# Designs tried in a protein design run: designed miniproteins, single chains, continued (2). Part 99

Each design is a single chain, and the fold is of that chain. pLDDT is the mean over its residues in the fold that is shown.

## One batch from the design tools (miniprotein)

Design m7438
Fold by ESMFold2-Fast:
Structure m7438 (fold): chain A 80 residues (1-80)
Amino acid sequence: SHMERARRDFEVAREIGRRLLETVDKQLAEVKKITGLSDDEAATLLFLVSQGKSIEELNAFLGKKITEEQYKKIKEILDK
C-alpha cells in the first residue's frame, strides 16, 4: 500500500540520516578538539574548509584566529 511504502521510505531516510549525523559528529568532535571552538563555530569552520576556503578567508569570517597547523589538520580530517 501507499502508506506502507511511505513508512519504509521514511525508515530508510531516517537510517541514512543517522549514519550521516554519526560521521559529521565524529568530524565535528575532532575539529573541536583541535581548535577549542564551540559547536556552531566548529561546524561553520568544517563547512567552509570543505568548500575550499583559505585560512585568510576563514580568519576574516571568524572572530577567532585559526593557525596554519589547525587548518592543515582540519583539511586532513576532510580528506579521509
Scores: mean pLDDT 76

Design m7439
Fold by ESMFold2-Fast:
Structure m7439 (fold): chain A 78 residues (1-78)
Amino acid sequence: DLDAMVELARAKGFSDEEVALLREVMEALEAGDVEAAKAIIRKAALAEGIEPSDEEIDKGVETIKGLGEKLKAAVAAA
């Protein structure tokens, strides 16, 4: 589940900000709301002064989804 995924990410040394971003994106994706996941990533990039392209946002969603699924699989294997 998302709580176990978040705890594993913290145990692996992810920052509070990285964990919050991971949780928000994964919650949106589990709700089937890909547009919300893209908006979360765009907002995070803009907060760092970066205006991402649509391709960069799509890559960001895939990267976070892949990380989240790997963390969930590691939790299930433990």
Scores: mean pLDDT 81

Design m7440
Fold by ESMFold2-Fast:
Structure m7440 (fold): chain A 61 residues (1-61)
Amino acid sequence: SPAETLLEQARRLVRDGAPVDEIGALLQQAIDAIQTEPPDRRARLEAELLEIAQEVARRVG
């Protein structure tokens, strides 16, 4: 799915130490893509997004 692909790309950017702005832009695209997913998949994708966002937040602290 587009959402899964975007989340995978976001995880790669986090691992590679990409700028927070680049990761943030990709996460915003992932949020939009998740809204097009069926409800049963949406909850799982939202949980994955939250994990990535928490990893990014730790870089700012």
Scores: mean pLDDT 82

Design m7441
Fold by ESMFold2-Fast:
Structure m7441 (fold): chain A 70 residues (1-70)
Amino acid sequence: SLEAERARLAKRQTQLEKSIENVQKQLDELKKNNAPEEKIRFLEKALESLKTVGQEILDREEARLQARAA
């Protein structure tokens, strides 16, 4: 059903937001402890990918569901 797909999408959005928060916390901890720059840069790139690519995938799915509801 459309409702079930919307519920799954909402859960995926929540999971993405939680993943972003967890990576941000790890990044903050690494910066606080003066971790190697290479490790900091790796997590910064991972965080950017979650915010850009991850969100784009969910936005595209939302648009698809809205089109089906119309």
Scores: mean pLDDT 85

Design m7442
Fold by ESMFold2-Fast:
Structure m7442 (fold): chain A 68 residues (1-68)
Amino acid sequence: SSEISELAREAVELAEQGRLEEAKELLDKMKELGVHPVILESLAHELRELGREELAEYALKLAQEIRA
């Protein structure tokens, strides 16, 4: 959805700014809105490419919780 795409974009922007807790809040909101786990897995890959390993791991954790 457009809302999910907007949240993903904002999370990446916050991650680039080093605002990690705010980025995590947006990832949590994406999960609450029912995002498909593949979207969080793709976002985790992008976050890792940006050097944000903690956020990438968090996104993967959320994806695994959805898949479980």
Scores: mean pLDDT 87

Design m7443
Fold by ESMFold2-Fast:
Structure m7443 (fold): chain A 91 residues (1-91)
Amino acid sequence: SLLKQAQEHFEQAVAAAEADDGAAALEHLEQAIALLREAREQEKDPEMKAILDRLIQNQEDLLAFLREAQAAGQSPRDALRAFQESLKKQA
């Protein structure tokens, strides 16, 4: 399914970031977001669409954060950890 493929790409993006492979992290995250957007377009259930919209937004925020880190020559791992910590403080 598109959702399973999106989840697998997201997990690969996280693993790549933890390995300080910024290029692989960005590539897998972009693929995960694209697959989530396709799943969202095909979805009929409004509740599932709302869940997908939140997942897309969270992953786009992470993508922006990792792109900024890459442009600044910062560690993708440190950027990922900072992003994850910011989410915990908002929950």
Scores: mean pLDDT 86

Design m7444
Fold by ESMFold2-Fast:
Order: sequence, then structure tokens, then C-alpha cells
Structure m7444 (fold): chain A 80 residues (1-80)
Amino acid sequence: SMKDKLIEEAKKEIEKVRNEVSEKADQLTPEQRKKINELFEKALTLLEKMKNAKSLQDVEKLYNEIKKIVDEIRKIIEEG
């Protein structure tokens, strides 16, 4: 289903940026690490909401919010 595809894509995007963070972990400040951890917690909460969502429109909205969070994490990594 489209919902299952979007959930899979969201999981892959979160995994990719988690690996990017891990590669740069030693270069990040404690404040950057804290912010990144907060953003990961938000992304995981949205992922759970996607799994429980009943409409495709809600799934797509949550997917887009996860993408924004992933972009925020990448921006922090680029600024370090």
C-alpha cells in the first residue's frame, strides 16, 4: 500500500541521517548533539503516528514533517 511505502521511506530517511550523525559524532558540540537527539525523538514520534494513521492524507502530512526534521538534522551537521 502507499501507506506502507511511505512508512518504509520514512524509516530509510531516519536511518540514513542517523548514520550521517554517527560519522560526525566526534565533531559535534554537546548542544548540537542534544538538539539532534530531540529531533530524532520527534521524528520517531511522527513515525509511530504514521503507523497508526487511518487516512493516506494524514500519512503524507506526517511523512513531510519527518522529512523537514531530517533536513533540520542535516543542517546542524553542515554547520558543525
Scores: mean pLDDT 87

Design m7445
Fold by ESMFold2-Fast:
Structure m7445 (fold): chain A 57 residues (1-57)
Amino acid sequence: GAKEALEEGKKAVEAAKSAEEIDNAAVRSLATNPELTDEQRKELEKHAREVLKKKGF
């Protein structure tokens, strides 16, 4: 479901090892999970930005 898709997207972003991989993981998750709400999409995008910042990208 949408919650599981969001959790998988966050895990993919966290597992990524470069700025490009983080961005690609977020974009792929958003593109392949149309059931995600606007709030969940925003949460995934925010999480990707926070992971980029935390890793110094």
Scores: mean pLDDT 82

Design m7446
Fold by ESMFold2-Fast:
Structure m7446 (fold): chain A 61 residues (1-61)
Amino acid sequence: EKVEEAEKKLKELGIDAKVVRVSTTDPAGVTHESLLVTPSADATEEQILKANEIAAEIEKK
């Protein structure tokens, strides 16, 4: 599962963040899924950027 893969990679990098799958349906009735990263309060800007990059790479697959 993509959420678990993203969380595993973040943990390996020492980034404390929660990953959730978000589903949105457009006006044409097409459902789109994306990964949302919620970093901890102690996360640095670099960690947040890296977490978003990892989530985007996993979502692309």
Scores: mean pLDDT 75

Design m7447
Fold by ESMFold2-Fast:
Structure m7447 (fold): chain A 76 residues (1-76)
Amino acid sequence: SYILSEEEIEQALKHIDELIKKMKKLKDDGKTDEVKKMADIAIEQLDILIKRLESQGYFKAAEKVREKKKEFEEIK
């Protein structure tokens, strides 16, 4: 669906948190090049999600995604 449901937003936030955990583990394992590539892709996808959330009036969820975007930038 083009329009995000509240459940789809909750699932997206959970998947973002899972990806952050996975990337932290990969960084601990010394896979720094893989982590940087994954972070760059994730940041691009999060920018798309932020715009989509804001266009649909989910401003609080968009702010949460911006905070997660900062975490990806800090990991790489």
Scores: mean pLDDT 84

Design m7448
Fold by ESMFold2-Fast:
Structure m7448 (fold): chain A 81 residues (1-81)
Amino acid sequence: SSVTRELKQILEDLKKGPLTLSQQIGYTLRLMGIQLDLSKDPRTPQGVLDALEEARKHLIRGDIEGAIKALEEAIEELERV
């Protein structure tokens, strides 16, 4: 899935070490766009949408480790379907 590839790329970018504030905002907005698009697909599990919301909340707070864990949960749930 193109979505799972994009989420994995964001995850790897987050793992590479400290983000600027501009990068944190950019990734938060990108995750918001992905969440909105996935919310239009009835096949998307609610757990994926919830995990993406948690990832965004962690990013806006500057909690990169929390964002990584939430993204890993979203990817795992997407790969389950």
Scores: mean pLDDT 85

Design m7449
Fold by ESMFold2-Fast:
Structure m7449 (fold): chain A 72 residues (1-72)
Amino acid sequence: SGIELLNLGKYDEAAIEYEKIKDSLDAEGYVNLGNAYEKAGKPLEAIDAYTEALKKGADKKLLLEKIAAIQK
């Protein structure tokens, strides 16, 4: 699963697994996808995933801080 791959540090593989189920991801799922992309060195994809998490009700303050840090 995507979360198991994240825990193993396999960030590219984790992102691929989350992408396969992205249409069914909730806010937490999109945060995990964003984290996978961020750790895989894909900042633009991470920002897109975090933005989708915000639209689905994730913690706005925390995610805006993450997005701002990536954009610097």
Scores: mean pLDDT 82

Design m7450
Fold by ESMFold2-Fast:
Structure m7450 (fold): chain A 84 residues (1-84)
Amino acid sequence: SLAEEAIRAIRDSNYGARLVLEGRTKPVEAANAAVKAARDAILQGKSREEAIEMGTKAALDVADLTPEQARRVAEEAVREILRS
């Protein structure tokens, strides 16, 4: 799931692993924010890249992720939305 992908991406960094253990990171909220933003972008007729960018920004707003981690979550969100 997107939440599991976000948790995994955060866990795989030394800093992210500490935040998850301290309960300070919100990986499920990051995944949900990315999905909502990406879906809204796609419904507005925006490109795949624009949907990824909007999802990335939404994930960064709610969770302490690196830009690369947030982009990976957004890319997975767009991929799943477009397949299903």
Scores: mean pLDDT 72

Design m7451
Fold by ESMFold2-Fast:
Structure m7451 (fold): chain A 65 residues (1-65)
Amino acid sequence: SKEEKRKKAEEALLTKLKQGDAEGAVKAVRELGLSGEEASAIALKLALQGKISNEAAVAVMEASR
């Protein structure tokens, strides 16, 4: 389901961003069938929740363009 894909995307983003790989994070989200726009939205949500830095969220937004 779409919700299941979003949960997997969140896990992939957290894993890749821990490695400093914002481009790989966006690629993993796209491989799950979500857009770069959804990758940016998930990253912003994670930053607002304090799970990633604002710098990491900006890097995902840049990589999703």
Scores: mean pLDDT 83

Design m7452
Fold by ESMFold2-Fast:
Structure m7452 (fold): chain A 91 residues (1-91)
Amino acid sequence: MAEKAAEGAENSGRGAAEGAGRGDASGAAAAGVSGIGASTSAWLAGGKEGAEKATEAAKRATKAGLKGGEEGKKGAEEAGKRAAEAAYEAG
């Protein structure tokens, strides 16, 4: 189940990246909310440590998305990928 939690965190990062690409703060915010859900899933699968790492990566993705542009998109994608790795490792 850690793998599914990792997918959720990665999808959250992707959502933030899409929001950043549009210059859309609401897209970045939606990705942040999705990241909270991914953190909950990571907690269920990998425990508290996995949830903390996933939450940290989700925060990074949201900030990158709000920063905007292609740079924000790339940062959000990287943060989502790291959240996925953290969730998988914890489980």
Scores: mean pLDDT 60

Design m7453
Fold by ESMFold2-Fast:
Structure m7453 (fold): chain A 79 residues (1-79)
Amino acid sequence: SAEDERLLAAFEQALRELKELLENATEENLEEVEKAVEVFLKEYEKILAAVSPEYHPRLEALRKEAEELYEQKLEEMEK
């Protein structure tokens, strides 16, 4: 539906903002990055509950992208 598409568009925008934060992440701002990821995952759960099941694969793909980028950034900082 149009409502589901608007929620997905908002979540895609949130992912773009999270990606920018992750690209500029340092050990000094890691706590802020961790909080941003937590907020993003909470938003994912809210949207998942609100949208039709047909949109779940798109939401899962966006969540997976965010988690993979965060894990990659953590691995880079551990070295």
Scores: mean pLDDT 84

Design m7454
Fold by ESMFold2-Fast:
Structure m7454 (fold): chain A 71 residues (1-71)
Amino acid sequence: KLTTKELLNRAREFAKEHNLPDQLATVKEIERLGAEVDNITPVDDKTVRVDFSYTVDGRERHSSVLIPKPE
């Protein structure tokens, strides 16, 4: 229901707020290459994990980011 773009925007803001440079780098890479959302999993009552798959040089990669739980 959230688009990939909306999920990436939330992940970027979360990374900035919590000073997570690895997540910020992951968001930038996915924004550049494009990605599919594989799964969204609650990790606690305030936070969810979003799993992505995307392609780099013809090889599939998987990455995860944390975002605030949508209301």
Scores: mean pLDDT 80

Design m7455
Fold by ESMFold2-Fast:
Structure m7455 (fold): chain A 116 residues (1-116)
Amino acid sequence: MKKEKEKEAEKRKKEIDEIMVEVLDEAEKKGLSALETALLFLEKIAEWELKHSEDLPPTPEEEELLKKAKELIRNAKSVEDLQDAAYLVLELGKAGVAKSIKELLEEIKKKLEEMK
């Protein structure tokens, strides 16, 4: 029923908000950069989604966003380019494509190491 769907959406939002607070607290304690904070948030969202959503194939719209994220990672010339990719992947995390997000997160981490 619609009311049950609304309650599930509220619970999901609350759990994601709790993850955000935890990530921001950890980032402050560890002195993380904006990119490192975004990557930590993505990692925790991907773990949360894997526990709470079925591993369904991405929609055509999500596939387009995944393709854009991969292109941004491959073409990244600066840390700022990787931040843009991380924020796009974060948007995908909220959509429930957790497996693909975990793979993209690892690609961003690898690219960041190559740029050091």
Scores: mean pLDDT 70

Design m7456
Fold by ESMFold2-Fast:
Structure m7456 (fold): chain A 59 residues (1-59)
Amino acid sequence: SEAEKERKEKGRKEAVDNWISKSNEDIKLHMEKGTSTEEAMERLRENIAELEKAEEDIK
């Protein structure tokens, strides 16, 4: 239905906003603590995977 499509779209927008916020926090953490580039890249990959999962989990 139309309403269901709108609800799913809103859910995806929230997931994207959360992904952006979380990724920025992880980047800030890397800058503050001086973690390795490999660790920083791993966190970013995890954030992308979480975004994909969130989109799949939206009914």
Scores: mean pLDDT 78

Design m7457
Fold by ESMFold2-Fast:
Structure m7457 (fold): chain A 83 residues (1-83)
Amino acid sequence: EIDLADLVGKEAVVTDLETGEVRKGVVVEADPEKNELVLRLEDGRVVRIRVLSYSVEDGKVVLEAVLTDEDGRERLVRIEIEA
């Protein structure tokens, strides 16, 4: 079992599942009650992540999630975080 709060401060690699675009960020907040994370991306944008599922693969926490940007746009993403 992964405690989402343990991911705060860790680097995240975010892959857009529609476009294949890869971005980097840092986990700045976690809300385990809501299965949510907040990431600050390398361009300074803050995005909300709603976790749909997670697995542990090769020492990484891998999340399938919906990313909501500051404009309220939703994207399906894969997020990889070092465990």
Scores: mean pLDDT 83

Design m7458
Fold by ESMFold2-Fast:
Structure m7458 (fold): chain A 77 residues (1-77)
Amino acid sequence: MTSLSEEEKEELRKKLEEEMKEVEKLVEEKKKAGETKKQELGNTSSIPGYKAGDLLDLDQLLELAKIVAEKLRKQLE
């Protein structure tokens, strides 16, 4: 029931890597969109009240996705 063949585990690992690549791509695009928008509004790196949290939220989501993917990879071993 919970045991998969080695071939099935390999296929799931590949799908997991593809999904992780997609998540990483989406996070990267969101970061770039945020940076571009700030620059277009004339905002600089010297902005008072810099909201690092907005970028950190995306980084935290990416790290969470990596943790989940790592746990799934270990289950597929």
Scores: mean pLDDT 64

Design m7459
Fold by ESMFold2-Fast:
Structure m7459 (fold): chain A 61 residues (1-61)
Amino acid sequence: SAMEEEVRNAFLQALEALLQGKAEKAAEILAELLRSLGYSEETVEEFRKKALEFFEKQIAE
């Protein structure tokens, strides 16, 4: 489905950003995906912050 393709493409782009050491870009790509799927801005921003912290830890460690 179009939704499945959108989700897959977003995850591949986020993974590429992580492989390039771009944690903030990866978090933003996934946050935009949640926004496009109809999640509230409050939920999206909370996710973005947590995803960024998690990705930064994974890249640094």
Scores: mean pLDDT 83

Design m7460
Fold by ESMFold2-Fast:
Structure m7460 (fold): chain A 82 residues (1-82)
Amino acid sequence: SPIDRNRRQIDEIIRQVQRQVTQLRSMRPDDPNVQRVVNSANQMVDDARRIMRYDPSRIPSVRRDLQLILRNMQTYIDSIQR
């Protein structure tokens, strides 16, 4: 179903966000800017899991929001790798 596809996509995006969090922490463990980005990403993952459980009508919006977060985190990682 479309909802099941969106749920699988959200789970994959969450896994990607968690990989990016691990990478950022390993690259700059003591950087307060990295810590803020990591804390924000973890909070949004927790919020997404709660929304998926209690308000499935918002699943497509959650998927879009998580995709935006993933893109922003990748851009940040790319900027600090240069």
Scores: mean pLDDT 82

Design m7461
Fold by ESMFold2-Fast:
Structure m7461 (fold): chain A 72 residues (1-72)
Amino acid sequence: SALEKGLELAKEVGEAVRPLVEEAQAADPSVTVHGEPLSEDEVRITVRRGDEVRSAVARTPEEAVAAVRELL
């Protein structure tokens, strides 16, 4: 189902970005990263640092890693 595919993509994205999030949080504890499935093929990634909030949409774990690097 579309919901199951979206949740699986969100899980894969979360696993792929975890090392970047852990490194960023070690340097700045205010950093948070959140992934929300938008569809079976898209996840919205939201990065917060203090009062700054930035977001991007990724369709693959590789795109998610690139997006998180740019938003950090």
Scores: mean pLDDT 82

Design m7462
Fold by ESMFold2-Fast:
Structure m7462 (fold): chain A 91 residues (1-91)
Amino acid sequence: MEPSPEFRKEKAKFIKEELEKLKEELEKEKDEAERLAMEGVIKIITGEDVEKGKKLIEEAAKLSGLSEELLESQIKYMELAREIVEEEEAE
């Protein structure tokens, strides 16, 4: 039902590991839409600049032709990932 504290810690660890991989891939990425998407995901999940992150994802979606419904779903999942990381970092 509700995830246990152990599940939250494991999920936070997984998200952090995937963020580090994403940061490495961002430095190598040459496609503009992919770079915008990667930077947006990083900014949303880390909480560095969630508003700018959302705008970057919207721009990436425009370049990729993604629907608004799919875009909203992706942003929602990234915000949920941010909450998991924030809860783990906040004690």
Scores: mean pLDDT 74

Design m7463
Fold by ESMFold2-Fast:
Structure m7463 (fold): chain A 67 residues (1-67)
Amino acid sequence: SEVVQVSEKVLKTAILKLYIMGVLSEEELSRLNVELAKVSPLTNEKILNILDKHLKSKGVSLSKALK
């Protein structure tokens, strides 16, 4: 498939879960929301790139974060 879409609800739930788990700080959550607000349309690739960039500094696997 050329485009993989992720539900905005699923994305927001994943981000909230990362925040609750302590993977993302409140400041990082705010920055991530700003980044996502600038990106439209949201595609799986864009979402993964943004999340990976934020999680890399924490040493957290993106695959574990999204499950």
Scores: mean pLDDT 64

Design m7464
Fold by ESMFold2-Fast:
Parts: C-alpha cells; sequence; structure tokens
Structure m7464 (fold): chain A 99 residues (1-99)
C-alpha cells in the first residue's frame, strides 16, 4: 500500500546515504537517493518512460558505488548497496501497482 511504498522508499534512501558516507562520497549517495524519489513520483504520475530513464540512472549510480566499494574492500558499503538495489526494485514495482 502507499504507506508500505513510503517505508520501503525511505529504507532504500537511507541505505544509499549510508553507503555514500562509508565510501567518502556522501553527495553521490544523496543524489542517487533523490533520483530514486523522483523516479517514484514520475511513475505515480503515470510518466512511465521518464521514470524508467531515471531508474536506469539509479541502477548505474549504484553500480558505480559498488565498483568503488569493491576497490576499497568495503564489504559493509557493498552489502548496503545490494540491499538498496533490491529495495529500489520493490519500490518501483509497488509504485506501478498503485497507479
Amino acid sequence: MREELERLLEEAVELLRKAGELLGEPELGERIAEILREAVELLLEGRELEAEILFGVVHLGIAVMKLVAKKENNKEALELLERAAELAEEVMALARELR
């Protein structure tokens, strides 16, 4: 439901921010989180193509952060990013069902 969507989105956003902090790139984590929120809003408005493009950007951002985590051997950040990616997919699927 909408409350569940908001809760999962907030969890994904927090994980992205924490991963960014752990990698020394807090601005990157925050930007990816903002793009995820925007993608969800666009999807709820029925703007599916624009939402898909932004969600693609979220996936690319997470992939780049995972690369940094692997290079720095930061297992904690990697685990957070893997969970954030899973939650982002769940959030987008749920948002689509609500519209």
Scores: mean pLDDT 86

Design m7465
Fold by ESMFold2-Fast:
Structure m7465 (fold): chain A 63 residues (1-63)
Amino acid sequence: MSVEELKARLEEFARYLVKTEPVDEARAIADSAVDTVAAHYGLSPEEREELRRAADEAIEKAA
């Protein structure tokens, strides 16, 4: 699975979280999901930060 595909999935997940959770809780859940995905796919620190940033931006835009 590509970093771009993981990024798109995490952005969609983050937008969904904002509909059901307070923004601070949505961010915590999304960050945990990024860590889990990065560990599972063996992503570099730079790739992990890219996913984390994408998820955070998605939450900001949806909130």
Scores: mean pLDDT 81

Design m7466
Fold by ESMFold2-Fast:
Structure m7466 (fold): chain A 99 residues (1-99)
Amino acid sequence: KKEELALELAEIIHYLDQHAHDPRFEDARFEVVEILSKALEKDPELVKLVNSYLKKHGIKPFLSDKYISDKPLTKPLRPVTEEEIPERLAKIKEYLDSL
């Protein structure tokens, strides 16, 4: 489940990075930063997994290029639709709130 959440968050970050100049995604970009900050406090391994996916795809990791997981990445990033982003972010927040 944690690896799935990290993959889903990395997929969103990748989508947002590809749409960096689109103002429609300002709230989603802010939400991602809030989620990553909360995850550092509650589940730092989730942040490391996200960063491992980001680094593999040439996206700047949160905090440091060295803040990555030693777990092998077996799944590729999948395309995300714009409509999926709010529900996926809410799901990740619910996971963190459950900790």
Scores: mean pLDDT 81

Design m7467
Fold by ESMFold2-Fast:
Structure m7467 (fold): chain A 111 residues (1-111)
Amino acid sequence: MEEEKRKKIKEFLSSPEFQELIREVYKAINKAKEKVSDQEYEELKKLFDEFLTALINGDFDRAVELAEKMIEIAEKYGIEDLKKAVYRLLSFIYQLKGDEEKAKEYREKAE
């Protein structure tokens, strides 16, 4: 099960759609540099790196926790593009967890 789960995750994370979303998040974080402190900009980069590591390891609960912290910073500074991109990531995570209701909820929040 664990090995199958990790292979399925890597296959999904290598999809063009998910790779485009990852690039969108990096773009949003780079734009955020103008709105947040240098310290919080470095924190956003670290949170996202830890988030990707958690996803690769299949630690979806940790990935959700890290994504929520990124959303908190995005809301604090009114960075809508980052917040929406992270909501799309949460939608994919819940889809991988088999929680289609939460996946739909986050897709809607990402409008």
Scores: mean pLDDT 81

Design m7468
Fold by ESMFold2-Fast:
Structure m7468 (fold): chain A 100 residues (1-100)
Amino acid sequence: SILDVLIELAKLAKEGVEKGLSVEEIAKKLLEYVRNSKDLSEEEKEEIETLIRIAAHEAKKHNLSPEEFVKMLANGFLQYVKEHYPEEYEEFKKEIEKIL
């Protein structure tokens, strides 16, 4: 499901921070994961890629650390789930909090 993809993206982003990757390197890996996902429609891929690109752009604009970028990205995912999958929001938030 799209929620499983968002959870995996959060895990990959956290791993990128732990490996000392830059915001740009983390964003690139997340975009590659989304593009190769078989669990997403083309529309869902575009929506999630847009969230990643916005977060990366804002992180660069404000000179945020990779850790701050990942927190901002996670907040974007939480907002997306709250708007599109409100009945799954509480469980999704719990899973994201375990990763960060």
Scores: mean pLDDT 89

Design m7469
Fold by ESMFold2-Fast:
Structure m7469 (fold): chain A 66 residues (1-66)
Amino acid sequence: MEKVKIRVDISGKEKYRNLVKDIIRALGGKILEENDEYIVAEVPKEKVDEFRKALESIGIKAEVID
């Protein structure tokens, strides 16, 4: 099953940190790295669009990293 690495910019959005982590887990993803500025997650390829839309709806920027 293909996984995609996504970096989530949490800078200035710390109040949403737990919500973002819950979304990652709900989509079957895994948190790879976390700090004050960003979260890097591994998400199933088929869930990437759902994840990005969820984050964009709350004003959080996310990008696929390879």
Scores: mean pLDDT 82

Design m7470
Fold by ESMFold2-Fast:
Structure m7470 (fold): chain A 88 residues (1-88)
Amino acid sequence: DVDALLQQMRQVVLQLTDPVTGQVNLDNLVNAFRQLLLANGFSDRTAALITSRVRGLLSTVTNSNGQANVNDVLALLPQVAALIRQYS
């Protein structure tokens, strides 16, 4: 269920966000999303392919220090969900 996975991804973003700065580390976020995909029954190959594309998408809102604002990441989650639906 991609909608349940989207809710899990939202919780992961919030958990990994620094509450003082509102920033989340891209590498930590992508790694956590990969683990979520594996936990939800995606194969290692499919999870790697999805997370590669998700990294590309999230890099558009990521600064030179590998950090992204939580609100920018949350705004991109519907596009991440649409990407995952192509493999479901």
Scores: mean pLDDT 86

Design m7471
Fold by ESMFold2-Fast:
Structure m7471 (fold): chain A 87 residues (1-87)
Amino acid sequence: MADDYLRRGDRYFDQGDFQSALAYYGRSALVGDSQTRSRALNNSGLVLLQMGQYDSAARAYDQSASYSSGQQRQQYLDQSQRARQLA
């Protein structure tokens, strides 16, 4: 279920359909475990970054970090910081 939504989001993101990508990543985050939720939120951040919505991207990366640990958490926090610098 959550992985199916994540894969659908990835397909729409690849096609440039950012609104559909965000919708499916959002669904993945709602029904997924912490690992899947973190990945879905990170992917939402990437979509928002491509859309020029830097503040929203930073928030998505912060949320992704909150569901992750170690080096992965730090990576998401770094992405959030960079997005804020662009806002």
Scores: mean pLDDT 85

Design m7472
Fold by ESMFold2-Fast:
Order: structure tokens, then sequence, then C-alpha cells
Structure m7472 (fold): chain A 73 residues (1-73)
């Protein structure tokens, strides 16, 4: 049913947002614990986490848009 499809898309979007938020938190923790000695490695890890965050946010946005389109149909 359309309701089941909407619920599934919204659940997947919520999961992607939760995962994105976890990546953002990990990046924040790395920045907060950064020292001059580990800065280069920490920044490289933060950049990798930022890329994952953006990908997950884009996926969540796309899933939410699909759910909204189904609700409007």
Amino acid sequence: STAAQVAALEAQAAAARAEANAKAREAGDLLASMTPENAAEALAQVQALAAEYLDLRARADALEAQAAALRAA
C-alpha cells in the first residue's frame, strides 16, 4: 500500500539522518580532542566523516522527497 511505502521511506530517511548525526558527532569529538601532534590525521578523518555525513543527508533528503510525493499523489 502507499501508506506502507511512505512509512518505509520515512523509516529509511530517519535511519540515514541518525547515521549522519553519528558521523557529525564523531567529527566534533575528533576536533574537540585534536592536538598539534595529531592535527593532520584528525583533520583527514574529519574530512572523511564530513563526506559520509553529506552523502547520508542527501540520501535522507531524497527519501523524504519520495515519501512527500507519494503522500501528495
Scores: mean pLDDT 91

Design m7473
Fold by ESMFold2-Fast:
Structure m7473 (fold): chain A 75 residues (1-75)
Amino acid sequence: SEEELEKKRREITEAINLLREDPARGAEELRKLGIDQSTIDEFLAAQASVKAYQEFLAKFMSELDKKLEEAKKKL
């Protein structure tokens, strides 16, 4: 039924969110929902890529702020 498809979609979405916080548990829940291991591995790789970009941006902004503070002290 449409309601069963919506429920499965919610459970998959919750498992994907869990994959970000607890990769092992999230992967187990996705497997229980019938998602294959290759798809789970692609999700993990994509999340790692997004996290790497976010960490790079945070580091860049922190270093920029430090350089601006140092420049202000030399004025």
Scores: mean pLDDT 78

